# Designs tried in a protein design run: designed miniproteins, single chains. Part 20

Each design is a single chain, and the fold is of that chain. pLDDT is the mean over its residues in the fold that is shown.

## One batch from the design tools (miniprotein)

Design m710
Fold by ESMFold2-Fast:
Structure m710 (fold): chain A 58 residues (1-58)
Amino acid sequence: IKEAAERLVKKYPIRTLEEEIKLIEDYLKKFGPFKSVEEAMLIPGVGEEEARIIIENQ
């Protein structure tokens, strides 16, 4: 998840790294484990590549 959060910070410098990590973790607790890229893309700012990283490392 940290790698996905770092990518989000580079693409969209609207949140800090810590905020992006917490956002991903919150969604994982509420909706996880994610079964598809489409489910992981429900996280704000997460694209297909970041979604794959999250799924592979959850």
Scores: mean pLDDT 75

Design m711
Fold by ESMFold2-Fast:
Structure m711 (fold): chain A 66 residues (1-66)
Amino acid sequence: SAQELLEKGKKALKEGNYEEAVKYYKEAVSLDPNNLEALEGLKEAASKINPELAAIVEEAIEVIKE
């Protein structure tokens, strides 16, 4: 479920496993593309290893918040 993927992403992010966190948050976003918690988590994790992805996710967050 999206919730289980969010929990796995949060754990990976807390442990500094940024690649793992990006993977789980991407899967959560695929299940629920408007889930702000998943998008914020993806942005945070991506900011550590893939700034281009983080910028794209930030744009998506801004569109949803409008």
Scores: mean pLDDT 84

Design m712
Fold by ESMFold2-Fast:
Structure m712 (fold): chain A 74 residues (1-74)
Amino acid sequence: EDELVEKIIHSDLSPKEIAELLRKLTPEQKERVMKELGISEEVMETIIDGYEAGLPEDEILEKLRQVRIEIEKK
């Protein structure tokens, strides 16, 4: 019941390491994250790009909230 994305985002890893971790997720883990958040692969790439650009965790979390709101509308 724990969300992989939240576990990764709330870890003490550097933003670049978090981005690399998300890219290196197994196919099963990526599918689970996408299903739990209801996001597409393109949205997942947007999150990874945010971490790779060195954005602070708060800004990435705010972006995830925006994605969840958009998904609820669709």
Scores: mean pLDDT 61

Design m713
Fold by ESMFold2-Fast:
Structure m713 (fold): chain A 81 residues (1-81)
Amino acid sequence: MDQQIAELHKQLRQARKAGDWDKETDLIEQYARLLIATGDPQQIESAIIMLSVALTIAKKRGDKEKVERLTRLLEEAVRRL
């Protein structure tokens, strides 16, 4: 899990540098799912913050499917706290 999180962090940094909003939001979703799966309240809180950022990006870009998917994941994260 830690190695997978480190790799996602690296990919997220690269996507942000490239301005690839689609890849950035997909990587945030993957990272958030791993953080939620840890069951650690601090990690889940981090996932909620990251998902809120990704949701804002998806809304700005008009990606309705991604908005719905990220909203459901955010609701799941809140329930796990």
Scores: mean pLDDT 83

Design m714
Fold by ESMFold2-Fast:
Structure m714 (fold): chain A 73 residues (1-73)
Amino acid sequence: MEEKEVVEKVRELAERVVEAVRAGDLEKAEEYAREADELIKKELPKLSEEAQKEVLEIVGRAQREAAAILAAQ
């Protein structure tokens, strides 16, 4: 997978996780999070340092947003 495709796919999955959490669909949120985690484990070591940082920032933002939504419920 190309570096740009990895970053874009992680961003898409992170957005889907947050949307699923907002909808109360924790099962779908877990499925998207698992897909993202597997992609990251496979591809992250192959990415540039800059792309690795971007992926981690995307994931960190999504985790904070999901946690805030869950805390508000």
Scores: mean pLDDT 83

Design m715
Fold by ESMFold2-Fast:
Structure m715 (fold): chain A 73 residues (1-73)
Amino acid sequence: MTEEEKLREGEDAVRSARATIDDLQAAVKAGAPLETITNLAVAAYLHAMTAKSLGLEEEADELIARVKEVVAA
């Protein structure tokens, strides 16, 4: 994998994590079932971990912190 491919995949993972966190926040606000909230939180976390593995550690850590904040609200 090239450095450009890693950056692209990392940026895609960050974008996916952000979109999933937005969906998670909307689900929490709407009073969605715990299963839905849990599935979205896990998906967001996995996307953030993918970004971290691809070198976007700072962005990934911020996304993980946001997932925890949204779930705790």
Scores: mean pLDDT 83

Design m716
Fold by ESMFold2-Fast:
Structure m716 (fold): chain A 74 residues (1-74)
Amino acid sequence: HMSVLEKVEAYYKQLRAELDAAIAAGDTERVRDLLTQLENLKYALQIEADAGNERAKKLVEEITRDIERARQAL
């Protein structure tokens, strides 16, 4: 069975692919929706990252970069 972090990684990869497509299409409404989802995911993972979880730290770093890309596209 998948661990919680494995499920979160899979969900993040899906969000990132959707974000890339939305930015390429100039779909501002979709970019805003995905930005909210990424911000919520970062918030949830930041607690684990601060507790010293290395996988969570890497994910927070990646999500932070994608949040900045989304903001630049708005």
Scores: mean pLDDT 84

Design m717
Fold by ESMFold2-Fast:
Structure m717 (fold): chain A 111 residues (1-111)
Amino acid sequence: MIDKLKEIREILKEALEKLDSMTPEEAVRFLRESLARIQALLDELFAEHPDHPLVLKLRQAYAEFAQAVDELERAVAAGDPNVEEHMRRAKEALQKLIELVDEAIKELESQ
């Protein structure tokens, strides 16, 4: 569990660091790739630990992040004047997911 959580953490941190340097169109492409990588790791964690509270909590936070990326992608495609607001929401969802992964790693390492 810890090794896969650390891999998810590194993917998320890279996304957060690069997001501020990207156009909204670049951000959508990059975040979609990041979501696919994280989904694969979460699916493995869920298969190995289906009833683990941390895995269920991370799946929920991932779903919220995926929704924020979907909303950003629609805003970019539509030429929405509020695209910066959707970028902010995606960044907030990403930061929340990082916090939950970091807390999960700390909890598991303390045992």
Scores: mean pLDDT 83

Design m719
Fold by ESMFold2-Fast:
Structure m719 (fold): chain A 56 residues (1-56)
Amino acid sequence: SRDLAIAFAQKNAGLSPEQAEEAIDLAEAGASFREIGERLGISPSEAEGVYRLSHL
């Protein structure tokens, strides 16, 4: 779920809810996890985790 992804991003990656939403939207638009990580200051694996949780 999107809410679960946002909660994960805040707790594990230090992102704000707005930044977590941006990460999900970028991934859905086809951005790579590396690109998202570089843009938001998180690891590619954290970006992948946020995206995967958005689909639960």
Scores: mean pLDDT 84

Design m720
Fold by ESMFold2-Fast:
Structure m720 (fold): chain A 72 residues (1-72)
Amino acid sequence: LSEAARRAAEGDPEGVEALLRLLSDADVDTRVTAAIALGIIGDPRAREALERALGDADPRVRSAAAHALANI
């Protein structure tokens, strides 16, 4: 988790792909962290995945995705 977020923040394509997969993880805290990290990176490729996260069951994930989309 922390390594994927760190790599993605440095512009690593593998890190971004890992974060996109983590947006659909079983763990809520994992999905929140992935959404926040994608927002910090601001990669427009994350747009569709973050839009799907706006429909997440957990309101914390939805909030993180909304803030992330504002940065893209």
Scores: mean pLDDT 77

Design m721
Fold by ESMFold2-Fast:
Structure m721 (fold): chain A 78 residues (1-78)
Amino acid sequence: SPLQEAIDNNDARAVLELLIESFERMAQRFAERGRTELAKAYQELADWLREKLETRPDIPVQELLNEVSDRLIEIDKR
C-alpha cells in the first residue's frame, strides 16, 4: 500500500499526507451515515495531523505512528 511504502521509506511527510487524506475520508463517510461523534473524532485527528505537517514535518515515523495509535485507541473508547 502507499502508506506501507511511505513507512518503509521513513518518509514522515508522505505518512502525514496519506493519514490526513485517509482520516478526512473516514470523517466524511461517518458524517454521511449520521455518525456525528465519529465524524468529529476523525476530523479532529486529521486536523491534528495537519498541524504536525506544518510544525513537525520531520517527526520520526515511529513516533508519529505511536501518537496516531494512542489517538485511535481513545476514539475506540467513544
Scores: mean pLDDT 88

Design m722
Fold by ESMFold2-Fast:
Structure m722 (fold): chain A 86 residues (1-86)
Amino acid sequence: MKLTINLKNLTAAQKNEYISIALELQSKGNKVSITEDGDELTITIENLTPEQAIAFALKAIGLELEGNKVTITFDGDELTINITYK
């Protein structure tokens, strides 16, 4: 399974947190790609387990409940999460 996370309006602390999570997954054998552009971050993670994908989706739903703009799209083996922080 492949996950793409698009993040907007990040603080420096939030950006560093997501990069740390992505690097931890890379150390555990996932293929990870990170692209930074100002306050935006795109993270692509390959070889995700179903349990890992569910965990990311639940985190995104939690962020939506906190008032952030979130879209979650599932298409076959690909999960796309878009998060714009308030």
Scores: mean pLDDT 85

Design m723
Fold by ESMFold2-Fast:
Structure m723 (fold): chain A 56 residues (1-56)
Amino acid sequence: SEEERELGFRYGAAAATYALSGDLAGAEKAIQEARDSGSELAEREARRGFEQALAA
């Protein structure tokens, strides 16, 4: 759903923020929390948001 995509993207952006600050465990936890929201779609969008945020 659109809500799942939005939540996933936001978790991915948070994961990128953690990674850029040197907190790789926090980044992994953020992506895991997107998955734990109950959707494979949310996890995939979190990974996409993570990659896009790092590329920006």
Scores: mean pLDDT 76

Design m724
Fold by ESMFold2-Fast:
Structure m724 (fold): chain A 107 residues (1-107)
Amino acid sequence: SGVGFDPAYKEALIANLARFLEELAKDPAAVEKLVEALRELAKELKELGYEEAAEYFEKAAKAIERGEAEKAAEYIVKALEILAEKDVELAREVAERLSRALAEAAG
């Protein structure tokens, strides 16, 4: 792949997302909502032929269930990076959908 996220930008995204996920982990209902949203997203991406990105979203869901916020954030950012390399508009739409799911889970 020719273009990934800038290392500093990627590190900042992972750190910010991990902090948000650590706060969500205090609410089991929020965890369940986010895990379900990530699995639904992974299923849809797999059906569209984005199997690698779908696998990373599934790994993120499992990491969230285990309370591994930093690993979950790494997997989410990796999935978005993979999508952006293939379809930048789809990656943007997926990021927007994920942002909404995170906000809804937080209440």
Scores: mean pLDDT 84

Design m725
Fold by ESMFold2-Fast:
Structure m725 (fold): chain A 87 residues (1-87)
Amino acid sequence: MERVIRAIEELLRRLREARAAGASEEELRELRERHLEEARRAGLSDEELALIEKWLRLVENPTDESLDPEAAEVAAALEAALRELEA
């Protein structure tokens, strides 16, 4: 989980900085995809990458997933798990 948490923290920081600089949703998506590819090359498993992708998709596009109760529940569970690991 340490590598997953670090990858999420670093990517969220980069996405936040890019968004503050006026990056488009397409640019943010490309940044995310590139970061995940780099994380995979660094040795993260497919399961860890899937967890990061699911988390980021829900954080970046909450309105798209908020119409699906299961997606909203998963997002809340992932957020709670990350907070507990940092506590």
Scores: mean pLDDT 65

Design m726
Fold by ESMFold2-Fast:
Parts: structure tokens; C-alpha cells; sequence
Structure m726 (fold): chain A 73 residues (1-73)
């Protein structure tokens, strides 16, 4: 439901941001960091929601990860 959907989004964003920052710290490119962010968020969300909604959540989480990279770069 919508309340659970917000929790899923928040957790997906946390996972995506963490994965992206860790990838950058390890010396990977921004593109590779954003790819990791998307994969982590998509795999997490797909456990709870349909494919289309999981893609939307993953795209939003990847966007949040890109913002976090700009703030920490």
C-alpha cells in the first residue's frame, strides 16, 4: 500500500546512496557507481512490488545517489 511503498522507497534510496559512495571510494567511475545504485535498489524493490514499480523506485534511488555524489565530490 502507499505507506509501505514510502518505506520501500526510503530503504531503496539508502541502499543506493551507500552503494554509490562505496563504489566511488573504491575508485570506480561515476557511471559504475550509478549502475551499482540502480541494481541494488531494483533488486531490493522487486522483492515487494511489481516490475514497473520496482523500476520507478530504482530510477528515483539512482537519482538520489547522483545527488549524493555531487554533494560529496
Amino acid sequence: MEAELEEIRERAVELAVGAALMALAAGFSKEEALEQAYRVAYRYASKFVDEETAREIAEEAQKAAEKAIKENS
Scores: mean pLDDT 82

Design m727
Fold by ESMFold2-Fast:
Structure m727 (fold): chain A 59 residues (1-59)
Amino acid sequence: SIVSEALKAAAEKDAEKVREILESASPEERRQTLPFVRYAAEELNDEEILEIVRELERE
């Protein structure tokens, strides 16, 4: 699942991998995945991943 892959990358604080996964996703997959990645980034206090989420939410 793309959600699982994105959450794994977020848990590892791999912002580059999170971006790759979300950018390769379809618009529907991205919409479904973004809330979970946002939650993970907020819990981990990862501002870099939060910025990626905010950027993609505006597209």
Scores: mean pLDDT 84

Design m728
Fold by ESMFold2-Fast:
Structure m728 (fold): chain A 65 residues (1-65)
Amino acid sequence: AMAAAEAARHARIRQAALDLTKNYGTYLKYEEEAKRTGSQELNDKAKEYKALADQYRAEIAALRA
């Protein structure tokens, strides 16, 4: 049924949003610390978590289409 497919889509969007929030929060923490310390390693970690957050953002956009 369409309603069941819609419910499943909403559940996936909710999970992706939670994962986005977690990874984006981690990105912000590493970015702030990298800016404070000048650490290239922390800056690289921040970029990694930003990329993960961007992937979840893209997934949410696709699920909302």
Scores: mean pLDDT 84

Design m729
Fold by ESMFold2-Fast:
Structure m729 (fold): chain A 76 residues (1-76)
Amino acid sequence: SEAEAQKYLDLGLEYLSQKKYEEALEYFKKAYDLYPSSSARTGLLLVIKEIEENKDKLSEKVIELAKEIKRELEAA
């Protein structure tokens, strides 16, 4: 639902503000999958950019997940 997607979007923004990029990525992706809004897409692109700029501080799992999501967004 749109309301459920908005809740995930708000959580993604909260985690992003805390620099918790793995959690931010997860919640923005959940929001986008439920309701692919421009806000959810923008949130995903922002957190993916942060992950790309902080690869040395993040696990390979998070980096690979961000790459997969980025490919999905660019192919749509």
Scores: mean pLDDT 85

Design m730
Fold by ESMFold2-Fast:
Formats: structure tokens, sequence, C-alpha cells
Structure m730 (fold): chain A 92 residues (1-92)
């Protein structure tokens, strides 16, 4: 978490950095903070693979698995080699 916070200080407009912070909080089961940081990624670059994957994780946290799958699939259509979206899709 501290590492990703430093990355955001360096790159505050990076959807990737905010996505990584959100994922770190998600892995620690801090779901409200995770959603907040995922929403930051989406706001900065709504159409990026990171932002589509972030939206998938938000729906997954909310137990809206069908919508989560939809957004992970959208991220993979944009970038078929996007490992972050592949990992998300395996959860749903």
Amino acid sequence: IEKYKKEIEKNPNSAEAWYNLGLAYYEQKKYEEAKEYFEKAIKLEPSSAYSLTAKGYIYYIEKKYEKAREYFEKALKLDPNFEEAKKGLEKV
C-alpha cells in the first residue's frame, strides 16, 4: 500500500497507479477504500483497460457478478493481453 501511495504522489493522473492502489486495498479486504480508489482510476481515464477492470472490481465487491464479468470482458476486448482483467474474469 505505501509503495502505491508513493506512485500516486509521482503520477497522480495515472489510472494505472490508482487502479493498483485500489487492488492493494481490495486484497486487504478494505472494500470501501478499494472502491474509492477504483473510482479515481475510472474518473481519470474512463475508457482505459485499467478503468474498465476497476469498474469490474467495483461490481464484484457489490456482488453484481454479471456486471463485473461484462466489464472484465470489455477490458479484454480493448487489450486481449491485459493480465489484470484476466485475473478479474477468473473470479466471476
Scores: mean pLDDT 79

Design m731
Fold by ESMFold2-Fast:
Structure m731 (fold): chain A 76 residues (1-76)
Amino acid sequence: MRARELGERAVRLAREAVEAAAAGDLERARELLARAEELAKEAMELAKEAGDLELAREILEAVAAEAARLAEVLAA
């Protein structure tokens, strides 16, 4: 299912953004996070359209968790 594939890619990019920020590459972190947010939006829309609210919730929670980790790294 395309929604799951895009959601997995979004979470992966968000994790890479956290790693980039931890390494001090804030420009790369910004680019990766922006791309992750774009893919997450598309994935959630497709999941909702398919009636898979559980998948939409899973994608939202996973991306939000990585965004929270990124915020912690940036605050340190």
Scores: mean pLDDT 82

Design m732
Fold by ESMFold2-Fast:
Structure m732 (fold): chain A 58 residues (1-58)
Amino acid sequence: MKEELIKKIKELIEKLGVDEEVKEIIEHILEQALKEGASVEKLEEMYNNLEKDLNESK
């Protein structure tokens, strides 16, 4: 489940079409959160925020 959320988050980042610099920052935040043992709830929050931004820009 956690690995599936990570994959979905990365796919959303690519679909969002953000600058490479911003993409690196978001990926770095994700990696740091994972190293700190971020909960599934935290990862779901990140996913929902990115999905909302993607849907609003469409």
Scores: mean pLDDT 73

Design m733
Fold by ESMFold2-Fast:
Structure m733 (fold): chain A 59 residues (1-59)
Amino acid sequence: MELTEEERKELEDGLRFLELLEEASKTLSEEELTEFFRYVAKNPELSYEELIEMLEKLL
């Protein structure tokens, strides 16, 4: 297979990230969300798994 199980997990993590981001938008302050997005914009090399971990720690 050209797609590895690890690559597939990254795609699934991306979907999980979007779900968690929607939840965070209802729970976190606008300032906290802005800081999160600012960090993401400065660190485009971050994996979805790392982004999920950061969001979970903020919740």
Scores: mean pLDDT 76

Design m734
Fold by ESMFold2-Fast:
Structure m734 (fold): chain A 57 residues (1-57)
Amino acid sequence: EKLRKEALELDIEAALYYMKASVARLMGDEETAEEYRKKAEELDEKARKLYEEAEKE
């Protein structure tokens, strides 16, 4: 299903940003870590909405 594939792509992108946030925090860059975490959460929320839409197909 197209929506499910799009949601999966967003989940993968969110995971990448969570990883970047963790790395930034380990380097002591808390500001950058929070920016990446926020982006990851936004992508994760978009993926969740697409999964819900796909389920109602």
Scores: mean pLDDT 81

Design m735
Fold by ESMFold2-Fast:
Structure m735 (fold): chain A 111 residues (1-111)
Amino acid sequence: HMSFEEAKARVKELFERLQKIVEEILARTNDPEVAARLKELFEKMQEVLEKLDASTDPEEFYRLLGELLRIAGEIENVAAEVLPPDSPLYQELSRIVDELARILREVMERL
């Protein structure tokens, strides 16, 4: 049974792992358009995370977590353009997106 504070802590952990993956993709990509899109999406994700961390309302937390998941999915789609399907980085990114979706479902069940 996950509290909202536990959900926040887990989302922050997943974000830190996602940041490392994005930084690694940016270090390896030779496509400046992909790099620009990843940077923009990551900046938007940071803004949403800051609002989510400050949130004290469960409904707002749920909405912000949904936004965070949507942006993470867009990052995964962009990463798929430059990473091979068997890439460990892509697999870890996909796992992070799946974990965020699981947290969102668990939070939703308590609204």
Scores: mean pLDDT 83

Design m736
Fold by ESMFold2-Fast:
Structure m736 (fold): chain A 81 residues (1-81)
Amino acid sequence: EARKAFEEARRHLEEARALLAAGRALEALEAARKALELALKALKDPSLLLEAIGLVIDAIGLMLEAGLLDPEAAARFRASG
């Protein structure tokens, strides 16, 4: 499951980047949060540890960028989480 979670985290992270580039901040935040959740699951596999840490850092960075792009969308995302 950890390898599957890692691959899904990468996919969601790429989706979050595309959504952010399109100005879709709320959807980018949701995709980045999903990537973060999956990357944290991947941390349980020692063979994926460094790569999963990289995904966690990238996901947090995207969430920060999306919040700066649209603070109102970030506030709505926080209220829904």
Scores: mean pLDDT 80

Design m737
Fold by ESMFold2-Fast:
Structure m737 (fold): chain A 109 residues (1-109)
Amino acid sequence: DIYKKIIDKIEELARLTDNPVLEIIVAVAKVTGDYESAAEIAYKLLKPLIDLAVEYEKSTDPEKQAEIRARIREEIRRLNPFSKRELTDEQLDEAVKILIEIKKLMEEK
């Protein structure tokens, strides 16, 4: 089930970013078995981050990449303003990879 794979990636992203909204979406999917609706809700919520992740992957300019990294951190902060976690550049690169994987899985459905 492709929606279960999407929810697995969302759970990975939730742990990496300390995001309680994504954690709740994952928990609801597992309790209800409605992975499709949960994946669609999460995808809509993550769309700004997914668009930034795509822009980041296309960039070959280190200055532009640094600018996009700052914008990604801002969007992650908006999803959980109470988080004490600041992502390292390595953790941000992991988040970008997960966001791109979520996009590809959603496009297969």
Scores: mean pLDDT 83

Design m738
Fold by ESMFold2-Fast:
Structure m738 (fold): chain A 72 residues (1-72)
Amino acid sequence: SVDDLIRAAEDGLPLTKNNKEAREYFEKGLEALREGDLEKAAEYFEKAAEAAPKGSPAERVSRGLSLRAREL
């Protein structure tokens, strides 16, 4: 559900705090989720994953949220 995604994104946001670009995209993805724009949310979480350090928790959570938003 969208509410489950919003909660997961809120829980994941702190993982992005040390990478400014990943955090910016992640925050935009969370905002898009709150607005009900699942396609835009998926795009922003994808960009957050691409900006995050390879193999980091930030990359994994962002990738997971992007995939889940596309499945809704």
Scores: mean pLDDT 86

Design m739
Fold by ESMFold2-Fast:
Structure m739 (fold): chain A 66 residues (1-66)
Amino acid sequence: SAQELVLEARELLSKGEFDEAEELVKKALELDPDNEGAKNLLKLIEMVKEGRSIEEAEKALLREVL
């Protein structure tokens, strides 16, 4: 399910496996394009891959989404 893919992607993100986490989130969005958790996690991963820390990316996402 999309929720299972999002959960696994979060685990991969915590391990520093950003590319694998991004792949799983994209698969989750293929199954459920309206999944807000998957959309938010994809934004977080993209910010981290662009050089922000996970903490700073979470702060930026919180300011955007609230």
Scores: mean pLDDT 76

Design m740
Fold by ESMFold2-Fast:
Structure m740 (fold): chain A 92 residues (1-92)
Amino acid sequence: SLPDIQKKLKLKPETFLAIMEVLTLFLIVELELEDEKLEEILKKIIERSLKEAKSVEEFLEIIKEVLIEFGVPEEKAEELVEKMKKVLEELE
């Protein structure tokens, strides 16, 4: 679950929520994804992050990789990750 990722990465709840808001807005507003595809992407991110992410940096890399697998251009996925990194720098 999302709370399990937040605890595993030792992020403040407000920081994690802000990162997830940036991700969700990107998927809905910039990519105009339908609810089913949004759910598939989020499920894949959650499943991989619980198994593989040992750090926030690995979590962000998983997000990037999953987005690219779902057809997001690498440059756009990198822009999203940079926005999430700025949130981390401001709130942690």
Scores: mean pLDDT 81

Design m741
Fold by ESMFold2-Fast:
Structure m741 (fold): chain A 79 residues (1-79)
Amino acid sequence: DAVARAEEHLRKGFSLLPEDERRELIADLDAAVAAGSSPAEMYRNMAAVLRRWSERLQEKYPEAAKHLREAADILEALA
């Protein structure tokens, strides 16, 4: 199940982030989902948010960034 694999990477990524970063990422993902009109659009929007956050986090939280990239790749493939 590709969705379950993406969710597992998101859970692992979230667990590696401080509370403030985690809260902000969740808010960005909620906004990305709300902006989509179809599952494919929602997945593309979420993948874009996750890629941006992965780049932002790469230096300070490389393991979290890795999990967010893997989730983005899975969601993009589902779109």
Scores: mean pLDDT 88

Design m743
Fold by ESMFold2-Fast:
Structure m743 (fold): chain A 76 residues (1-76)
Amino acid sequence: TEVEILKEGLIPLDEDRGVAYAVAKSKDKEAATKKAMETARRLAEEAGLRPVAETSSSREEDGVYISTAAVLGTRR
């Protein structure tokens, strides 16, 4: 199953907190959600953020699934 990352990044909230996010597209909803969450978690880890909350959602557009994942983290 092929998964495409459409968007990813880190949004700083303050000096200690940020939200890492990723948006993934696939014909397989579970694959899209898994890839988005893995990507968001990796971005948080690389930014030195400890995860404190995770969320994900998915929608269907034109026979494909678009999943968004976000990880709220704090610096250690």
Scores: mean pLDDT 88

Design m744
Fold by ESMFold2-Fast:
Structure m744 (fold): chain A 84 residues (1-84)
Amino acid sequence: MSREELEEEIRVTLWLMELYLAVKSKDADYVREVVDRILAEADTLSPEARAELIRGVRYLAEQAEKEGHTEIADILREGAERLA
């Protein structure tokens, strides 16, 4: 793994951790802010890192839906679609 690949993996991991925290806060505005920040920088990611990010966002959307947080789930699904 190159330094660039490791830095990218760390960045994706930190974004998903912040997004997870936002989802657990049940604050749809906070989730939207985190998604918007991720979208602003995601174009710099490799296809592999972007695929990992999309998978993580989709997983969080499914968890939010199962917990009854439909608005948060919809924000996360829209974010994943915009990343794809």
Scores: mean pLDDT 84

Design m745
Fold by ESMFold2-Fast:
Structure m745 (fold): chain A 69 residues (1-69)
Amino acid sequence: SKEELFEELKKLAVELVGKVSPVAAEAADRELTELKDKLSEEEIREAIKYLKQGDLKKAAEIVRKAGEK
């Protein structure tokens, strides 16, 4: 479901960003939560794919573009 995918995205993003900065992880959690309704299931899957590859920049770009809707 979209909810399960969104929870996976948020958990993975917070874990990966949190390794660099706890403050950035908190910001990522907040930003993702605010953008939840603007993220399609396809965009969530794509962002998860890039996060699993360690490509934080590409994952962030997908989320940012979704927020521009």
Scores: mean pLDDT 81

Design m746
Fold by ESMFold2-Fast:
Formats: sequence, structure tokens, C-alpha cells
Structure m746 (fold): chain A 65 residues (1-65)
Amino acid sequence: IREWLDNVIALARELGRPVVLPSQREVAEKLGVSQATVSKELRRYEAEGRAVVRRDGERTVVTAA
């Protein structure tokens, strides 16, 4: 999941715009982790100042910090 999030942040930075993620449930299923793990890692990245994470309905939006 950390490597996947690093790639999402790199993509957001390259595009100069936010990247819209699937729901946390879909990300968890795709990566073979729990939804709690997805939420925990997103919070960690935001706390480390590496990304800004927003919720847009069921979707998670990631902007490079």
C-alpha cells in the first residue's frame, strides 16, 4: 500500500492536479489489505506532510503536498 500511495502522489504532482482514488473498500480489496490499513496509511501520509487527503462522497481525493 505505501508503494501504491507513493505512485499516486507522484502522479498527482506530475499532473499538477488531484488524483481521485476508488473507495477505501475497493483499494483494500485490490491491495489485499483491510480498510483500516488503507485509512491508517492515508492518515500517516497526511501527518507526514506528504499529501493532502480529502473525501468527495465515496471517493478519496489525493493532492501532492
Scores: mean pLDDT 73

